# Ledger of designs, part 108: designed miniproteins, single chains, continued (2)

Each design is a single chain, and the fold is of that chain. pLDDT is the mean over its residues in the fold that is shown.

## One batch from the design tools (miniprotein)

Design m7753
Fold by ESMFold2-Fast:
Parts: sequence; structure tokens; C-alpha cells
Structure m7753 (fold): chain A 96 residues (1-96)
Amino acid sequence: SEAEKKEFEERLKEEAERLRRAAEHLEARDLAAAARVLGLPELEDTPEARARLLRALAERRAEAMLEKVKRYSKPEEVEKAEERLRAERARLDALL
């Protein structure tokens, strides 16, 4: 059970990092890089392609959150952890 828990947490951490990189590429208007990170086919640089990538990103974030809720049944803990990480990131951005 501990090995399975560690594997699950590592998988979610890897997914979170992929989604973060994809979001950064989208902010930089690099749709090709965002699509590659998400494992999607090469997309034309169109508003529809951007919307598709944003939808895929939101979908995968929701799926990761649902998996955490399903395994731990503690959405409040997940929300608090996410809020703390957001606060730490904002602090780091203000200092750098």
C-alpha cells in the first residue's frame, strides 16, 4: 500500500509539472510546445486550437483533482495544499 501510494503521488506530481509547463507555453503563445507537453497532435496556430489546448489543460487538471478526491476522500486537504503552494509561488515571484 505504501509503494502504491508513493507511485500515485509521484504520478500526480509529474502530471502537475506537465500541466504547469503547458500553461506557461500557452501564456507565451507557443501552441506547438504546449501541444507537445500535453501529448497532443500538432495544431495550427488558430483561436480554435488555443481553445482546444485550454480545454485539454482544464480537463486534465479536473481529472487529477478527481483522482486525489477518489483516493483520499479529502477535498479540503487538497484545496488547502493547493492554496499554500499558490501563496508560496506568489512569494517567490515577488522576490525574484
Scores: mean pLDDT 73

Design m7754
Fold by ESMFold2-Fast:
Structure m7754 (fold): chain A 86 residues (1-86)
Amino acid sequence: SKIKEETEGVVKFLEAGAKKMEELADENKDNPDAAELYRKAAQTLKDGAKQAKENPEKAVEIGQKAYDEAAKLRKEAEKIKAAAEA
């Protein structure tokens, strides 16, 4: 069904995003404040993927909210990195 395909797509997208955030956290071990924000972003995406699986009818809405929150955390981490390099 369309709902199943959309839910699977959202979950895969969020799980891929979480892996990327975990990679960024590992790459930034020398900046613990930025690394912590990347790890929080990864966890937000993992939690979103779990909630999307449990609520297929709202999977797209849940995925969008999780992605937006993770994007805010990522942007904050990038600002901390930029400040450390200045």
Scores: mean pLDDT 88

Design m7755
Fold by ESMFold2-Fast:
Structure m7755 (fold): chain A 85 residues (1-85)
Amino acid sequence: SPPSPLEQAERLLDELGDRYGIPREVVERMKELLRRLSPEEQREVRDVLQGLRDYLDTVPPEQRAALAREFTESLLQQLEELLAR
């Protein structure tokens, strides 16, 4: 079976974490929050993470790690605020 949007989002988080040195605790917290989202919200986060990956490929290599960390931390904050409703 093809991977679910949740599985795709989790794989993208692992890829970004490994490539750009995002702290494991941030990646694991995001995965925890992703599992609590609706299927529509999981698809939206997958698309955002896919767009981030694609965007980083257009950015100079020396800037990628800092941008990946900043965007991931911002996304984590947004997900925590969404689920605190």
Scores: mean pLDDT 87

Design m7756
Fold by ESMFold2-Fast:
Structure m7756 (fold): chain A 80 residues (1-80)
Amino acid sequence: MKVIIISLAINENGEIVYYDFEILEFDKPLTDEDLEELAREFLEKTAEEVLKKYPGKTLKVITAVYVDGELKVILERTVK
């Protein structure tokens, strides 16, 4: 199965200050729990990177996971 993970960070002005995406291929279908864990992992990576680049800024981090073109998980978090 093909999994696409998109992560982005938006500043207080609504501008995208960071984005990343990864394409992963798995021989076995992932469970909803596995997909949620992937989303959390990439959200944490994005949050860490943007906090290092923009210390003291309030940022909104969004991570979305697509499986074979279908949105399965979306997570967002405000980081400071």
Scores: mean pLDDT 82

Design m7757
Fold by ESMFold2-Fast:
Structure m7757 (fold): chain A 90 residues (1-90)
Amino acid sequence: MMEALGLFQVAVAKGDAEGLEKALLELGVSPEIAQLMKEAVEKIHELRKKDPSDREARARYLRIMTLVVEALNDKDEKKTKELLKKAIEG
């Protein structure tokens, strides 16, 4: 879990969604969770492009980060997937 969170934070900083998916698959994360994590990074990257310094964009960014942390702390794969889907929906 901590390793997946660290990889997510690096991917967000670099804007490298594809590199995150590959690294998660190499760690044995399911393809579905790896895909959702990739989509979360892509969503954050899109928010940064649309509304630089906007309060709503910042709130959405923080919400996505919070939901990803909650998802990665959950031991139930179904709950992890639902939290990640909620993060992507914004």
Scores: mean pLDDT 77

Design m7758
Fold by ESMFold2-Fast:
Structure m7758 (fold): chain A 63 residues (1-63)
Amino acid sequence: SDLARRLIMADTGLSDEQVDRIIRIVEENPEASIEELAEKIVEELGLSLRTAKGMVEALRALL
């Protein structure tokens, strides 16, 4: 859904590529915990753990 991507970009200032990668990580790992997904986002995108965790929580609510 394009809506989740647009809302995240508006709130975080992240690039299209960064947001798309975050959405893909969340969608590809539906059984993973918020903490596991946040750590994966930190490793792949270099975001802070706080930012990554907030993003995963928002995406889980929208997806």
Scores: mean pLDDT 76

Design m7759
Fold by ESMFold2-Fast:
Structure m7759 (fold): chain A 87 residues (1-87)
Amino acid sequence: SISSVTATASSGTAVAGGVGNEVGVLVHASESGKVTVTITVTTSNGNVGTATVELDLRKGEIAVLRVTVDDNGNVTSVEVVARHDSR
C-alpha cells in the first residue's frame, strides 16, 4: 500500500493524495501549453515509484489524474479522469 505521495507540475500547481494502491492528483495550470507532472509514490515496504505525465493544458485549466501503483512501487496505470476549463 501507499505510505506517501508527492506530485509536482512544471507549470502551475499539483496536489496529490493516495490510499491503498490508488493516487489522485489535481493539477492547476498557470500558463497555456505543455505541463509535465511528476508523481512519486513510496510504498509501506519502502519501494519508490515515479510516473511522468505530459498534459497540454490551457491557462487556468484543472486536470485530475488517477495513478495506480502496486505494492512494489511500480506504476501500473495513469489516467486523466477529469478536466475543467475555467472560461
Scores: mean pLDDT 79

Design m7760
Fold by ESMFold2-Fast:
Structure m7760 (fold): chain A 113 residues (1-113)
Amino acid sequence: SDNIIESLEKLKKELKEKKEKAKELMKEGKYKEAYEVAKEGLEEGIIFMRKLIEEVPEFKEEAQKILELLKETLKKAEELMKQGKYKEAAEVAIKGLEEAIKQIEKLLEKLKK
């Protein structure tokens, strides 16, 4: 459990760093770069949640909710990118990272009890 907690804390830190970098790029008008950075965080989260579901079945429900949030966020942001709506795509991806971070914090609280 401690190794899982450490890995999840590391993921949370990495997602927060990607979120803040993407927000900074947004302020600079670099919407495509902001999207790409946020997308990396969403994809890292997806990979981690899939592994967590396989390795820790007791937290499958919470991990599945985060996985579905990340997958739907990535799908919506990718659709906006295909439409040339780069600013909106980055905003959707960043918001999805923010929501995923909150859900990861809830999962960590449950794991640490």
Scores: mean pLDDT 89

Design m7761
Fold by ESMFold2-Fast:
Structure m7761 (fold): chain A 70 residues (1-70)
Amino acid sequence: SEVIEGTVASVGDAFEFNGRTLKEVVIETPDGRLVAGYVDASVDLKVGDRVRATRVMENGRVVFRDVEKL
């Protein structure tokens, strides 16, 4: 797992996957990387939010856990 800090660059639409409602979020790191991952759709994120999250690989997909607004 990797701790990532950055700015939310995009927030996708909610979708249902295996009984959970998720959305894709892209975080831009200070070094210019764009990191995409899934979060629970109830997590209130908008473009421009400064965040910290734990990037976890789960069954071949990137999930952001412990998402915190800075």
Scores: mean pLDDT 83

Design m7762
Fold by ESMFold2-Fast:
Structure m7762 (fold): chain A 75 residues (1-75)
Amino acid sequence: MEEKIKEELELLKKYIEDEKTLPVALAVAFSLLDKYEKQLPLNEEQKKEREELLEKAREKAREAEKDIIEFLKKL
């Protein structure tokens, strides 16, 4: 589904441009990495890189969520 991947990439680009939505951008990046495996046959090296990226993205998402929560508590 070429169109759906393009739409999600455009959504990711939009969220990256706004620092306020960085945690959402990371969530969309997770989704894109997951869908690349499902829609494209990845070789062994690409599968390993994807797993590493997903793990690092999860760590970054948790940090970003913490910052957002701390900000909201400050209000």
Scores: mean pLDDT 64

Design m7763
Fold by ESMFold2-Fast:
Structure m7763 (fold): chain A 116 residues (1-116)
Amino acid sequence: SMKEKAVELVERAVEGFIRTVEQLLEDIKAGKPLDKETIDSIAKAFVKAVRDALERAGLSPETVEEVVKIFEEFAKKVRELIMKANEGADPEQVLEEIRKLAEEALNKIKEVIDKS
């Protein structure tokens, strides 16, 4: 169904975002410099990809906007956690918290799509 396709597209986008975040946390753990503009650019690119995919899947503008808002809030929290890792927080604990936030965001997104 259209809703099943929309959920699959969002799940893939979230998984791709998490893989990118895992690499950034590994770079921080290795003592590599963190480019804050890179984090913001990555988040913006994934938000755009989610919006474009959902619009192409044929979801209403209202549903697309609600899903994008949830994803933007998720990406913002992830950015804050990556910054904490850069400031000395344990990257493994940060990644675990990000994975929990991803599960919560996906559950909210699925509810929005199911109600549409």
Scores: mean pLDDT 85

Design m7764
Fold by ESMFold2-Fast:
Structure m7764 (fold): chain A 117 residues (1-117)
Amino acid sequence: RIERILETVDLIRKAITYAGLGDFEKARKYLEEARKLAESLKDPRLLQAVDYAEKALEAFEAGDRKKGLAYAVKALDLILEVLEEEVARDPDNQELHDRLIMVRMERGATKAALDQL
């Protein structure tokens, strides 16, 4: 279960990154994979994170960088909630701790970029 949560998190992160870089085809592919995994996990926050990442992609495609970054922050906030709960359930899992730190850094950078617009 943890491996599929981490895979879903990584796919959403990749989708946001590629959408921000203008590679909308790769972003869409990663979101399709993330949605299937989130549905299999039956985690409503991961599904909502995919929904926000899809809205971020739509905004970036439309040239609305501020809206895209705002939705990306919302998706990352939901991912952080999921990772914090998984760390609490499995506190000895170093991969969960490492991923949580990485996502916190990415969320911080995305929010800083948004606040500079």
Scores: mean pLDDT 88

Design m7765
Fold by ESMFold2-Fast:
Structure m7765 (fold): chain A 80 residues (1-80)
Amino acid sequence: SHMEKMEKLLKEIKELYKEIKKNIDDLEKVNELFERMIELGEEIGKIFKSIENPSEKEIEIVKEVVKILQEAGELLLKIQ
């Protein structure tokens, strides 16, 4: 249940990042999409913090989220 929710949210984050890359010239849209990615990342973080003994798969999801958010943030800094 927790893992399925985290995987679904990670998939949404990945799709938002693809949408950012497609709309790189639309700064307003890119900023809105990035804010949504941060919100979804915070939701994953809350789920993860509720798990007493996280599996390696759950830890890997969190690592992927952090990596994607960092990459998206760096991209936004370069285009503004």
Scores: mean pLDDT 88

Design m7766
Fold by ESMFold2-Fast:
Structure m7766 (fold): chain A 80 residues (1-80)
Amino acid sequence: SMADEEAKKKLIEKTQPFIEKLRKEVPDLEEKEINGAAYMIYHLPEEHQEAALELIIELADAPEEEKARRLEEFLREVAA
């Protein structure tokens, strides 16, 4: 529907700043990972979005198990 298209457009518009920051700070990050991270950040409470973005940037070169552990820990604290 037109309403669904507007919601999707707003999502894209609101995630652009996160996408731009991730591309700048972590240029080796895959497009799929950048988009997924931005989508996740968008759905967090606004007060936690900057901290989530900083965490993702910090963890960019970390081992996958450390990335998963620290991200899940963060999400449990802010989404609970």
Scores: mean pLDDT 78

Design m7767
Fold by ESMFold2-Fast:
Structure m7767 (fold): chain A 81 residues (1-81)
Amino acid sequence: VTEEDAKRTVESAREFVRAVREELERKPSLERLEVLLIATAIVLAGVQWVNSQLPSEELEEAVRELEEVRRRLKEEIERLR
């Protein structure tokens, strides 16, 4: 992993977080929320792996934002069940 790879990972993670937050505002179906939760877990695992190879504050922030979005998705799923 290079510094450029890490920067691209942060940018992609931030864009993903923004897209998920926008979808949450549209009050998606339970099925869509479950898909978003799975996708968030995959992205989170990838960002955590990159951070384990080349730790940075930006990657740690991206991990925290992804964990926040994951929590919000779980809360919304529980509310609908």
Scores: mean pLDDT 83

Design m7768
Fold by ESMFold2-Fast:
Structure m7768 (fold): chain A 120 residues (1-120)
Amino acid sequence: MESEEEKRKIGKGVLEFYKYYYDIDEERLLELLRGEGIEVESIEELTKEHVIEFLIKRLELSEEEAERLRKLKRISEILAVEYLVLKLGISVEEAIELVESGEYKKLLDKETLELLEKYS
């Protein structure tokens, strides 16, 4: 179970990622989360499991792909799957494989890597 400090860190990392890459503010991110059935009152309440369930719905993952995503240990890896799919146009299957192998780091620029790792 994540500490309150770790929960706040996850929420801030997710918000900074969406703001930087999608120009989405906190209110819009909360609307997107609630629209996918993730019931949080504030960004600070976001857990790793909330982010996983959000991405499963947002990326329309199969049951097999969803189980693979749930096995990822770091929020940076989970957000990297979204970035590879939605920003780089990589297939969900290939994006998950790249993250599982660590090869995704070769496809991300230094700023993207630093942003993702900052909150993990």
Scores: mean pLDDT 79

Design m7769
Fold by ESMFold2-Fast:
Structure m7769 (fold): chain A 75 residues (1-75)
Amino acid sequence: SEELEREIDEGVLLLQMAVDYVIAKNSDDVEVQEEALKNAEKTLKELRERSGDPQTIAAAEEIVKEVKEILEKKK
């Protein structure tokens, strides 16, 4: 069903964001961390544009926030 396909696609996007978070947290390279943030923000934008599940969007927003906080601590 289209609904199941949408749920799978959104779940994959959220998992990709979790990978971006792990990369940001464990990388010593600011450029790599900045790319992880850019990727996470792009995925959040895609989830919002797709009128995604509110809980999935909230989780995605929290991931972006945490990645931003990691970058701010290195300034």
Scores: mean pLDDT 80

Design m7770
Fold by ESMFold2-Fast:
Structure m7770 (fold): chain A 83 residues (1-83)
Amino acid sequence: IEKSVENLKATLQQYVNMGYTQVLKDLIDSGERKASELTNEKIRKQVLEKIEQARKALEEGDYESAIDYLAQAYGLYLKEQKE
């Protein structure tokens, strides 16, 4: 899980450095959709809260925080999938 989260952060940072900031918007939107499919209400709420924090950071132009919140949401999602 930790390695998958690190790989996501590295990939997103590379896309942002290349000017492909649209990938963050796409991941926020599909992350929100994926989170809505989670059956564990507590984990679903936590993932959605991280997605919302990522969206706000992106709106402020804070790409580093947006990437971090997306990575946190992904980590929570993966933990739910394993249990």
Scores: mean pLDDT 79

Design m7771
Fold by ESMFold2-Fast:
Structure m7771 (fold): chain A 86 residues (1-86)
Amino acid sequence: MRHFRLQTEDAYAAAERLVEALGAEAKTVIHGDTSRGRTLTVTLGEDEATLVVLDEQGNVLALIHLTGVDRERGVAVLRELGFREV
């Protein structure tokens, strides 16, 4: 597993851009006000990714699970979109 993080003023919009760029099948669960999203974390597996949208306090606002994600392509897209590996 590889872990990535992006700090941004609109983490949910960043998540939507990432889902579109990866072209993968997405399953989304909303837990709170996504407009408050400030951090996007990504856990990248071999054929899957899990995206977590967090507010400034670290509360989970949304979970997005992606399937059909090629790992090498996923790394390239994440780096292009400004994510840092942690």
Scores: mean pLDDT 88

Design m7772
Fold by ESMFold2-Fast:
Structure m7772 (fold): chain A 76 residues (1-76)
Amino acid sequence: KPSVEEIVGAAIEAIGLKWEAENILKNKEAVEYAEKGLKYAMEAMKAGHESEEAAEYYEKAKEYAEKALKLLKEAA
């Protein structure tokens, strides 16, 4: 199950990816994926890091962060 540090790290990564998508590459689809990643990281925090729900939300947060990152790499 994810630690508090891993969930916080996922939220920070999503914030950074959103900023890059909005301000550097101006890629709307990457912004949407980064926002979903942040949403799921926040849901993991709300569920509590020891819960099964937090583990599921954390995996979704990582999945959307990877989708955002892939689009940002393709746009570079």
Scores: mean pLDDT 80

Design m7773
Fold by ESMFold2-Fast:
Structure m7773 (fold): chain A 62 residues (1-62)
Amino acid sequence: SSTIEQIKKQIELNQKHIEILTEAINDPSKSELQKSIFLTFKNSTEFVLERLKKRLKELEAS
């Protein structure tokens, strides 16, 4: 369905965002404060990703 396709696209986008944020957190040029900010965004994005994965699983099970 179009809903399943949209959720899959959002999962892919959020996974890419987590990769970018992880690289930023591991960047030795970044301050501890900057890394903390990136970690907060990463945690928020991971929360969204888990919600999307649960929703996808529910839709595919129906």
Scores: mean pLDDT 88

Design m7774
Fold by ESMFold2-Fast:
Structure m7774 (fold): chain A 77 residues (1-77)
Amino acid sequence: SERLAAFLRAAAEALRRVAEGADAEAQVKSILETGRETGAERLAEEVARAILRLSEAGDTQSLLAMADALDALAAEL
């Protein structure tokens, strides 16, 4: 699905921006909106929860690993 691939790439970018010190709340708002636009709303909610949890923990390694996994999944679609 082209829409799902677009969502996964956007989610990966949001995760990387948070890992680089971007505002987690702003990235969460952006990804929830993209999830609604692409029909991936439930997945967007899961990614949003992960961003908030990992950002609060300062776990940049897990943020980047999740971003890489989402990009890999998008490439297979």
Scores: mean pLDDT 88

Design m7775
Fold by ESMFold2-Fast:
Structure m7775 (fold): chain A 94 residues (1-94)
Amino acid sequence: SELEELEKQLEELKKRADELAKKKLKPEEVKEEVKKLTLEEIELWKKKIELKSTEEEKEDIEEFLKNKEKVLAETSDEESRELIREVEKKVKEI
């Protein structure tokens, strides 16, 4: 299932983010890696919404978006913010 594959990719991204948080990287390197992971995660959630959405998944997506707002505040990334707004718009259509 394409949905199952996307869920697996999302879990892998979470593991990568957790491992990144444990590394002693320079602030500039952390910012860039966090931005990259955030963009990949938003894109996967966008695809998941397009394949299947339910009221339960809508709540999970809203929680995801709230968490990503915190990441964007740290990275000051306008591109990620635009992608989050696209996902938010799709959630409204559910």
Scores: mean pLDDT 69

Design m7776
Fold by ESMFold2-Fast:
Structure m7776 (fold): chain A 95 residues (1-95)
Amino acid sequence: SNIEEVIKLIEELPLTEEDKKAIIDYLENNEFSGSAAVKAISTLLKEEAETNLATAKAIIEAIKETMKETGLTKLEDLFNEDLLKKLREAVEKNK
């Protein structure tokens, strides 16, 4: 399924184990945990994975690129205007 593919990609990100678990828990069972940033990203990934796998993959690439640029591993620390712009572009380009 698209959700299984997204989970595999999340496991490969250099995010904290707590953030990965929180995102995966939401994708598998719709249970929210973690920061507001985790909840926002988890919701977006779930919605896009169900509609368009390419968009979900682009969102994950946007997160990966922001992590590479900043060296940050906590999603809450990454959740700023730069990441939001990359997320908006990822969604727009795949419509």
Scores: mean pLDDT 81

Design m7777
Fold by ESMFold2-Fast:
Structure m7777 (fold): chain A 84 residues (1-84)
Amino acid sequence: SPLEEIEKLLKEMREIVDKMEAAVRAGDRAALDENFSRLKEIYKKLEEIDLKTGVMTREQILEAVKLMMRAMALRVEADLAEAR
């Protein structure tokens, strides 16, 4: 069902952000960039499901957006660490 697909994609987004946080701590820029690319693909799939079905809850939409915002912040943290 679309609801099960949404929950699976949100779970993958959470796991990817956790991996991005670990990559920042380890100084692993390649892992950070690869995980961010994967996160963008999942986010696009969620947008396509929501556009087609309209079944995403407000809470699910906000969670997806917050996860993307956190990923963007992690990339800034990595850029600042490389400048040191």
Scores: mean pLDDT 88

Design m7778
Fold by ESMFold2-Fast:
Structure m7778 (fold): chain A 98 residues (1-98)
Amino acid sequence: SLSEEEQHLLKQVTLLGGTKLAKEALAYIEEHKAKNGRLPSAEEVGKVMEEKYREREEKLVQEIREKLESHRLSDEELEKLEAEYQALKAKLEELFAQ
């Protein structure tokens, strides 16, 4: 089993990456809706997110490393980040369920 510090680190890395990608997905959906008067398909979102992930993979990894090297997120900050990630994930699921 992972130590408490290893679990905290894993959670921090996962939430930072997941939250950023979820925010970018939601921004794309809102922009597409504003421009085209309709929600994008899951395929359209997936393709754009894959392209953005590839383009920003090194930058995303670097941002995560910089945050880990500069400071450890507090338990309160980590809880807030987890709540934000879950809210963004729920919003994405709701948009594609309709």
Scores: mean pLDDT 71

Design m7779
Fold by ESMFold2-Fast:
Structure m7779 (fold): chain A 91 residues (1-91)
Amino acid sequence: MEEEKRLEQRREEVIKLLTDKFGVSEEAAKAIVDTLFEKLPHLRDLPVEEIARIIESIIRAAGINPKDLTPELAKKIVDRLITPEDVERLR
């Protein structure tokens, strides 16, 4: 059993949903997923589809169209808008 490999697989599944379903660029999707998992590690325990929905809601709450998200904006969004309580409200 390799926990690190499973976490990487889940990360890739969330990135795939963000790019395929919501039109986020792969670079921006990687940046927002990595920044959010660093700030809120317990999100890794949620279903992949729920994580993707939370991230999409975060992007829209910042007034950004998911397709226009850059890696730099992703980091700024997570730093300024997201507390654990804010994530609960976006679900």
Scores: mean pLDDT 74

Design m7780
Fold by ESMFold2-Fast:
Structure m7780 (fold): chain A 80 residues (1-80)
Amino acid sequence: SMAERLKRIEEELLGMGEAGALLFEAGVPASSIAAFVRDQALALGVPEELAEALARRIAASKDAAEIRAAVTEAGRQARA
């Protein structure tokens, strides 16, 4: 169902947000994390506008909490 697909997209995005936050704490550049998360979001079927907005927000992030917040908001928007 559509609801099951949207739930799966949200769960996968949250997992990528945690992975991205850990990579940021390990010293991986936010721009590299943004590119990775964008490509994965597109592969999951997230709309291009949402995936690009998420990538821009991650690239501008200054700490792991901002990366987690960006992904949480994108997951909310993908479900709406």
Scores: mean pLDDT 82

Design m7781
Fold by ESMFold2-Fast:
Structure m7781 (fold): chain A 84 residues (1-84)
Amino acid sequence: DERDAVLARLDARIAALRARLAALRADPNADPLLVATVERAIADLEALRARLRAGEISPAQARLEAGILEGLLLITEGIARLFG
């Protein structure tokens, strides 16, 4: 099922970001902007997952929105890496 496949990918990504957030919070030298960005990405992906599970959006729309969220996270990480 296309929806189940997208939900599984969202679940895996949320789990990976939660593990990363725990590592960032354990590091006293972690960039506060990066911490906030990862927290926001988790919240946005959880909201997207809830909308997909409720049938409020299509699997195609969920993939697009997840891709946009991932792109924004990668840009913020890239900036932190170049200037941190």
Scores: mean pLDDT 85

Design m7782
Fold by ESMFold2-Fast:
Structure m7782 (fold): chain A 91 residues (1-91)
Amino acid sequence: SFIEALENAILVVEQIFELLLEGKVSIEAAKEALRQMKKELIELAKKENVPESIIKKLEEIFEKAIEALEEDPEKAKEILISGLKEVRDEL
């Protein structure tokens, strides 16, 4: 389900940021992983008939996090994890 995918995405995001902050993955690799996750979650949300307002919020959260990633990875992590949890809690 989309809710299960969101819960899994939160765990995967935490792992991506842990690896990034430990210097085990590049910023470019992290950005690509987040872009792919965004695409897959949006496609699943559309398939599961999630409200368009929630889909737009999800897109905005990922875009803001990806933009922040180069300058402030800790802020990017906070934006994405808190945003995904908020979207989950609205469902």
Scores: mean pLDDT 86

Design m7783
Fold by ESMFold2-Fast:
Structure m7783 (fold): chain A 62 residues (1-62)
Amino acid sequence: SASKRQILELTREYMRDMAEQQDKLLAARIAGDQQAEQAALQQQSQIHQDYQQRVAEVDRAA
């Protein structure tokens, strides 16, 4: 269905965005940059929340 295809694309975007923040988190930890580490963790949380909301909106519309 169209909803399943949309969720698959949202999941691919989510995985890509999470990988980017994971790279930033690793770099921050290596550098000992606690502020950058916290920022990357906050961005991961925001990306996760946005993903869950968008998936829920697709499910609600289906």
Scores: mean pLDDT 87

Design m7784
Fold by ESMFold2-Fast:
Structure m7784 (fold): chain A 76 residues (1-76)
Amino acid sequence: SMRSTMLIDSMEAMVTMMIWMGVPFEEIKKQLENIVKEIKDWMKQNLPPEEFSKNQKQLDKKYKQIMKDVKKKHKG
């Protein structure tokens, strides 16, 4: 669970760097989708069902937040 939280936080850091480097929105979106899939697969294999459901919900919430932030910065 703690490790899952660190992985989710790492997504935000990576996206912040990509935005700073001027990576296009569509490329950031594609990279995030791949990372989310990888994290979900790891969680499914390594966490019990209750922990998986909780952490998956946090991951989906973080992904949604990051995508909104990326869209906002891309429009600016």
Scores: mean pLDDT 76

Design m7785
Fold by ESMFold2-Fast:
Structure m7785 (fold): chain A 78 residues (1-78)
Amino acid sequence: SLAAMEALEARLLEELRPQLEPLLRAAQAGTLTPEQRRELLRLRLEALRRLLAAATDPALAAELAAGIAALEERIAAL
């Protein structure tokens, strides 16, 4: 359900917060390195994969799968 996905999103944000905060701060400061940019994309990919694994709505699962494919393509192009 949507509520279950929202709960999982909140949990993932808490789990990833220590890793995301320094990267987002560097992005805001304009000091984000290529390695940090790759790490940020990797963390986003991990979060999307976990959301897809928990998705029960086929339409939402399809959107998440498309987002994962697009992000993998972006990472491969780096």
Scores: mean pLDDT 78

Design m7786
Fold by ESMFold2-Fast:
Structure m7786 (fold): chain A 97 residues (1-97)
Amino acid sequence: EVEALIAASPDPELARRALEMRKAGKVSREETIAFQIEALAERAPELNEEEREELREALREAAAAGDLETIRRLAEAFEEAGDLETAELAREILAEA
């Protein structure tokens, strides 16, 4: 799950930093997932289909963890970036939660 997010991340360095913080016990699993989702959102307008599928899985994990606020923030970030399709994806996951 976390390794898959790193592999699919458009910024693997940022994703690796989130993982290292989790290993050091400085952040919770939920915070690590949120940080990796933020890294994916940074390149939202340039995401290809495989990257969008990884984002869907990350958003589902955040919803399962109860971190709906992170998903809500991402929907806003995608909308600001002009990626309305990915913003709608995040909203669909919020509605399913």
Scores: mean pLDDT 63

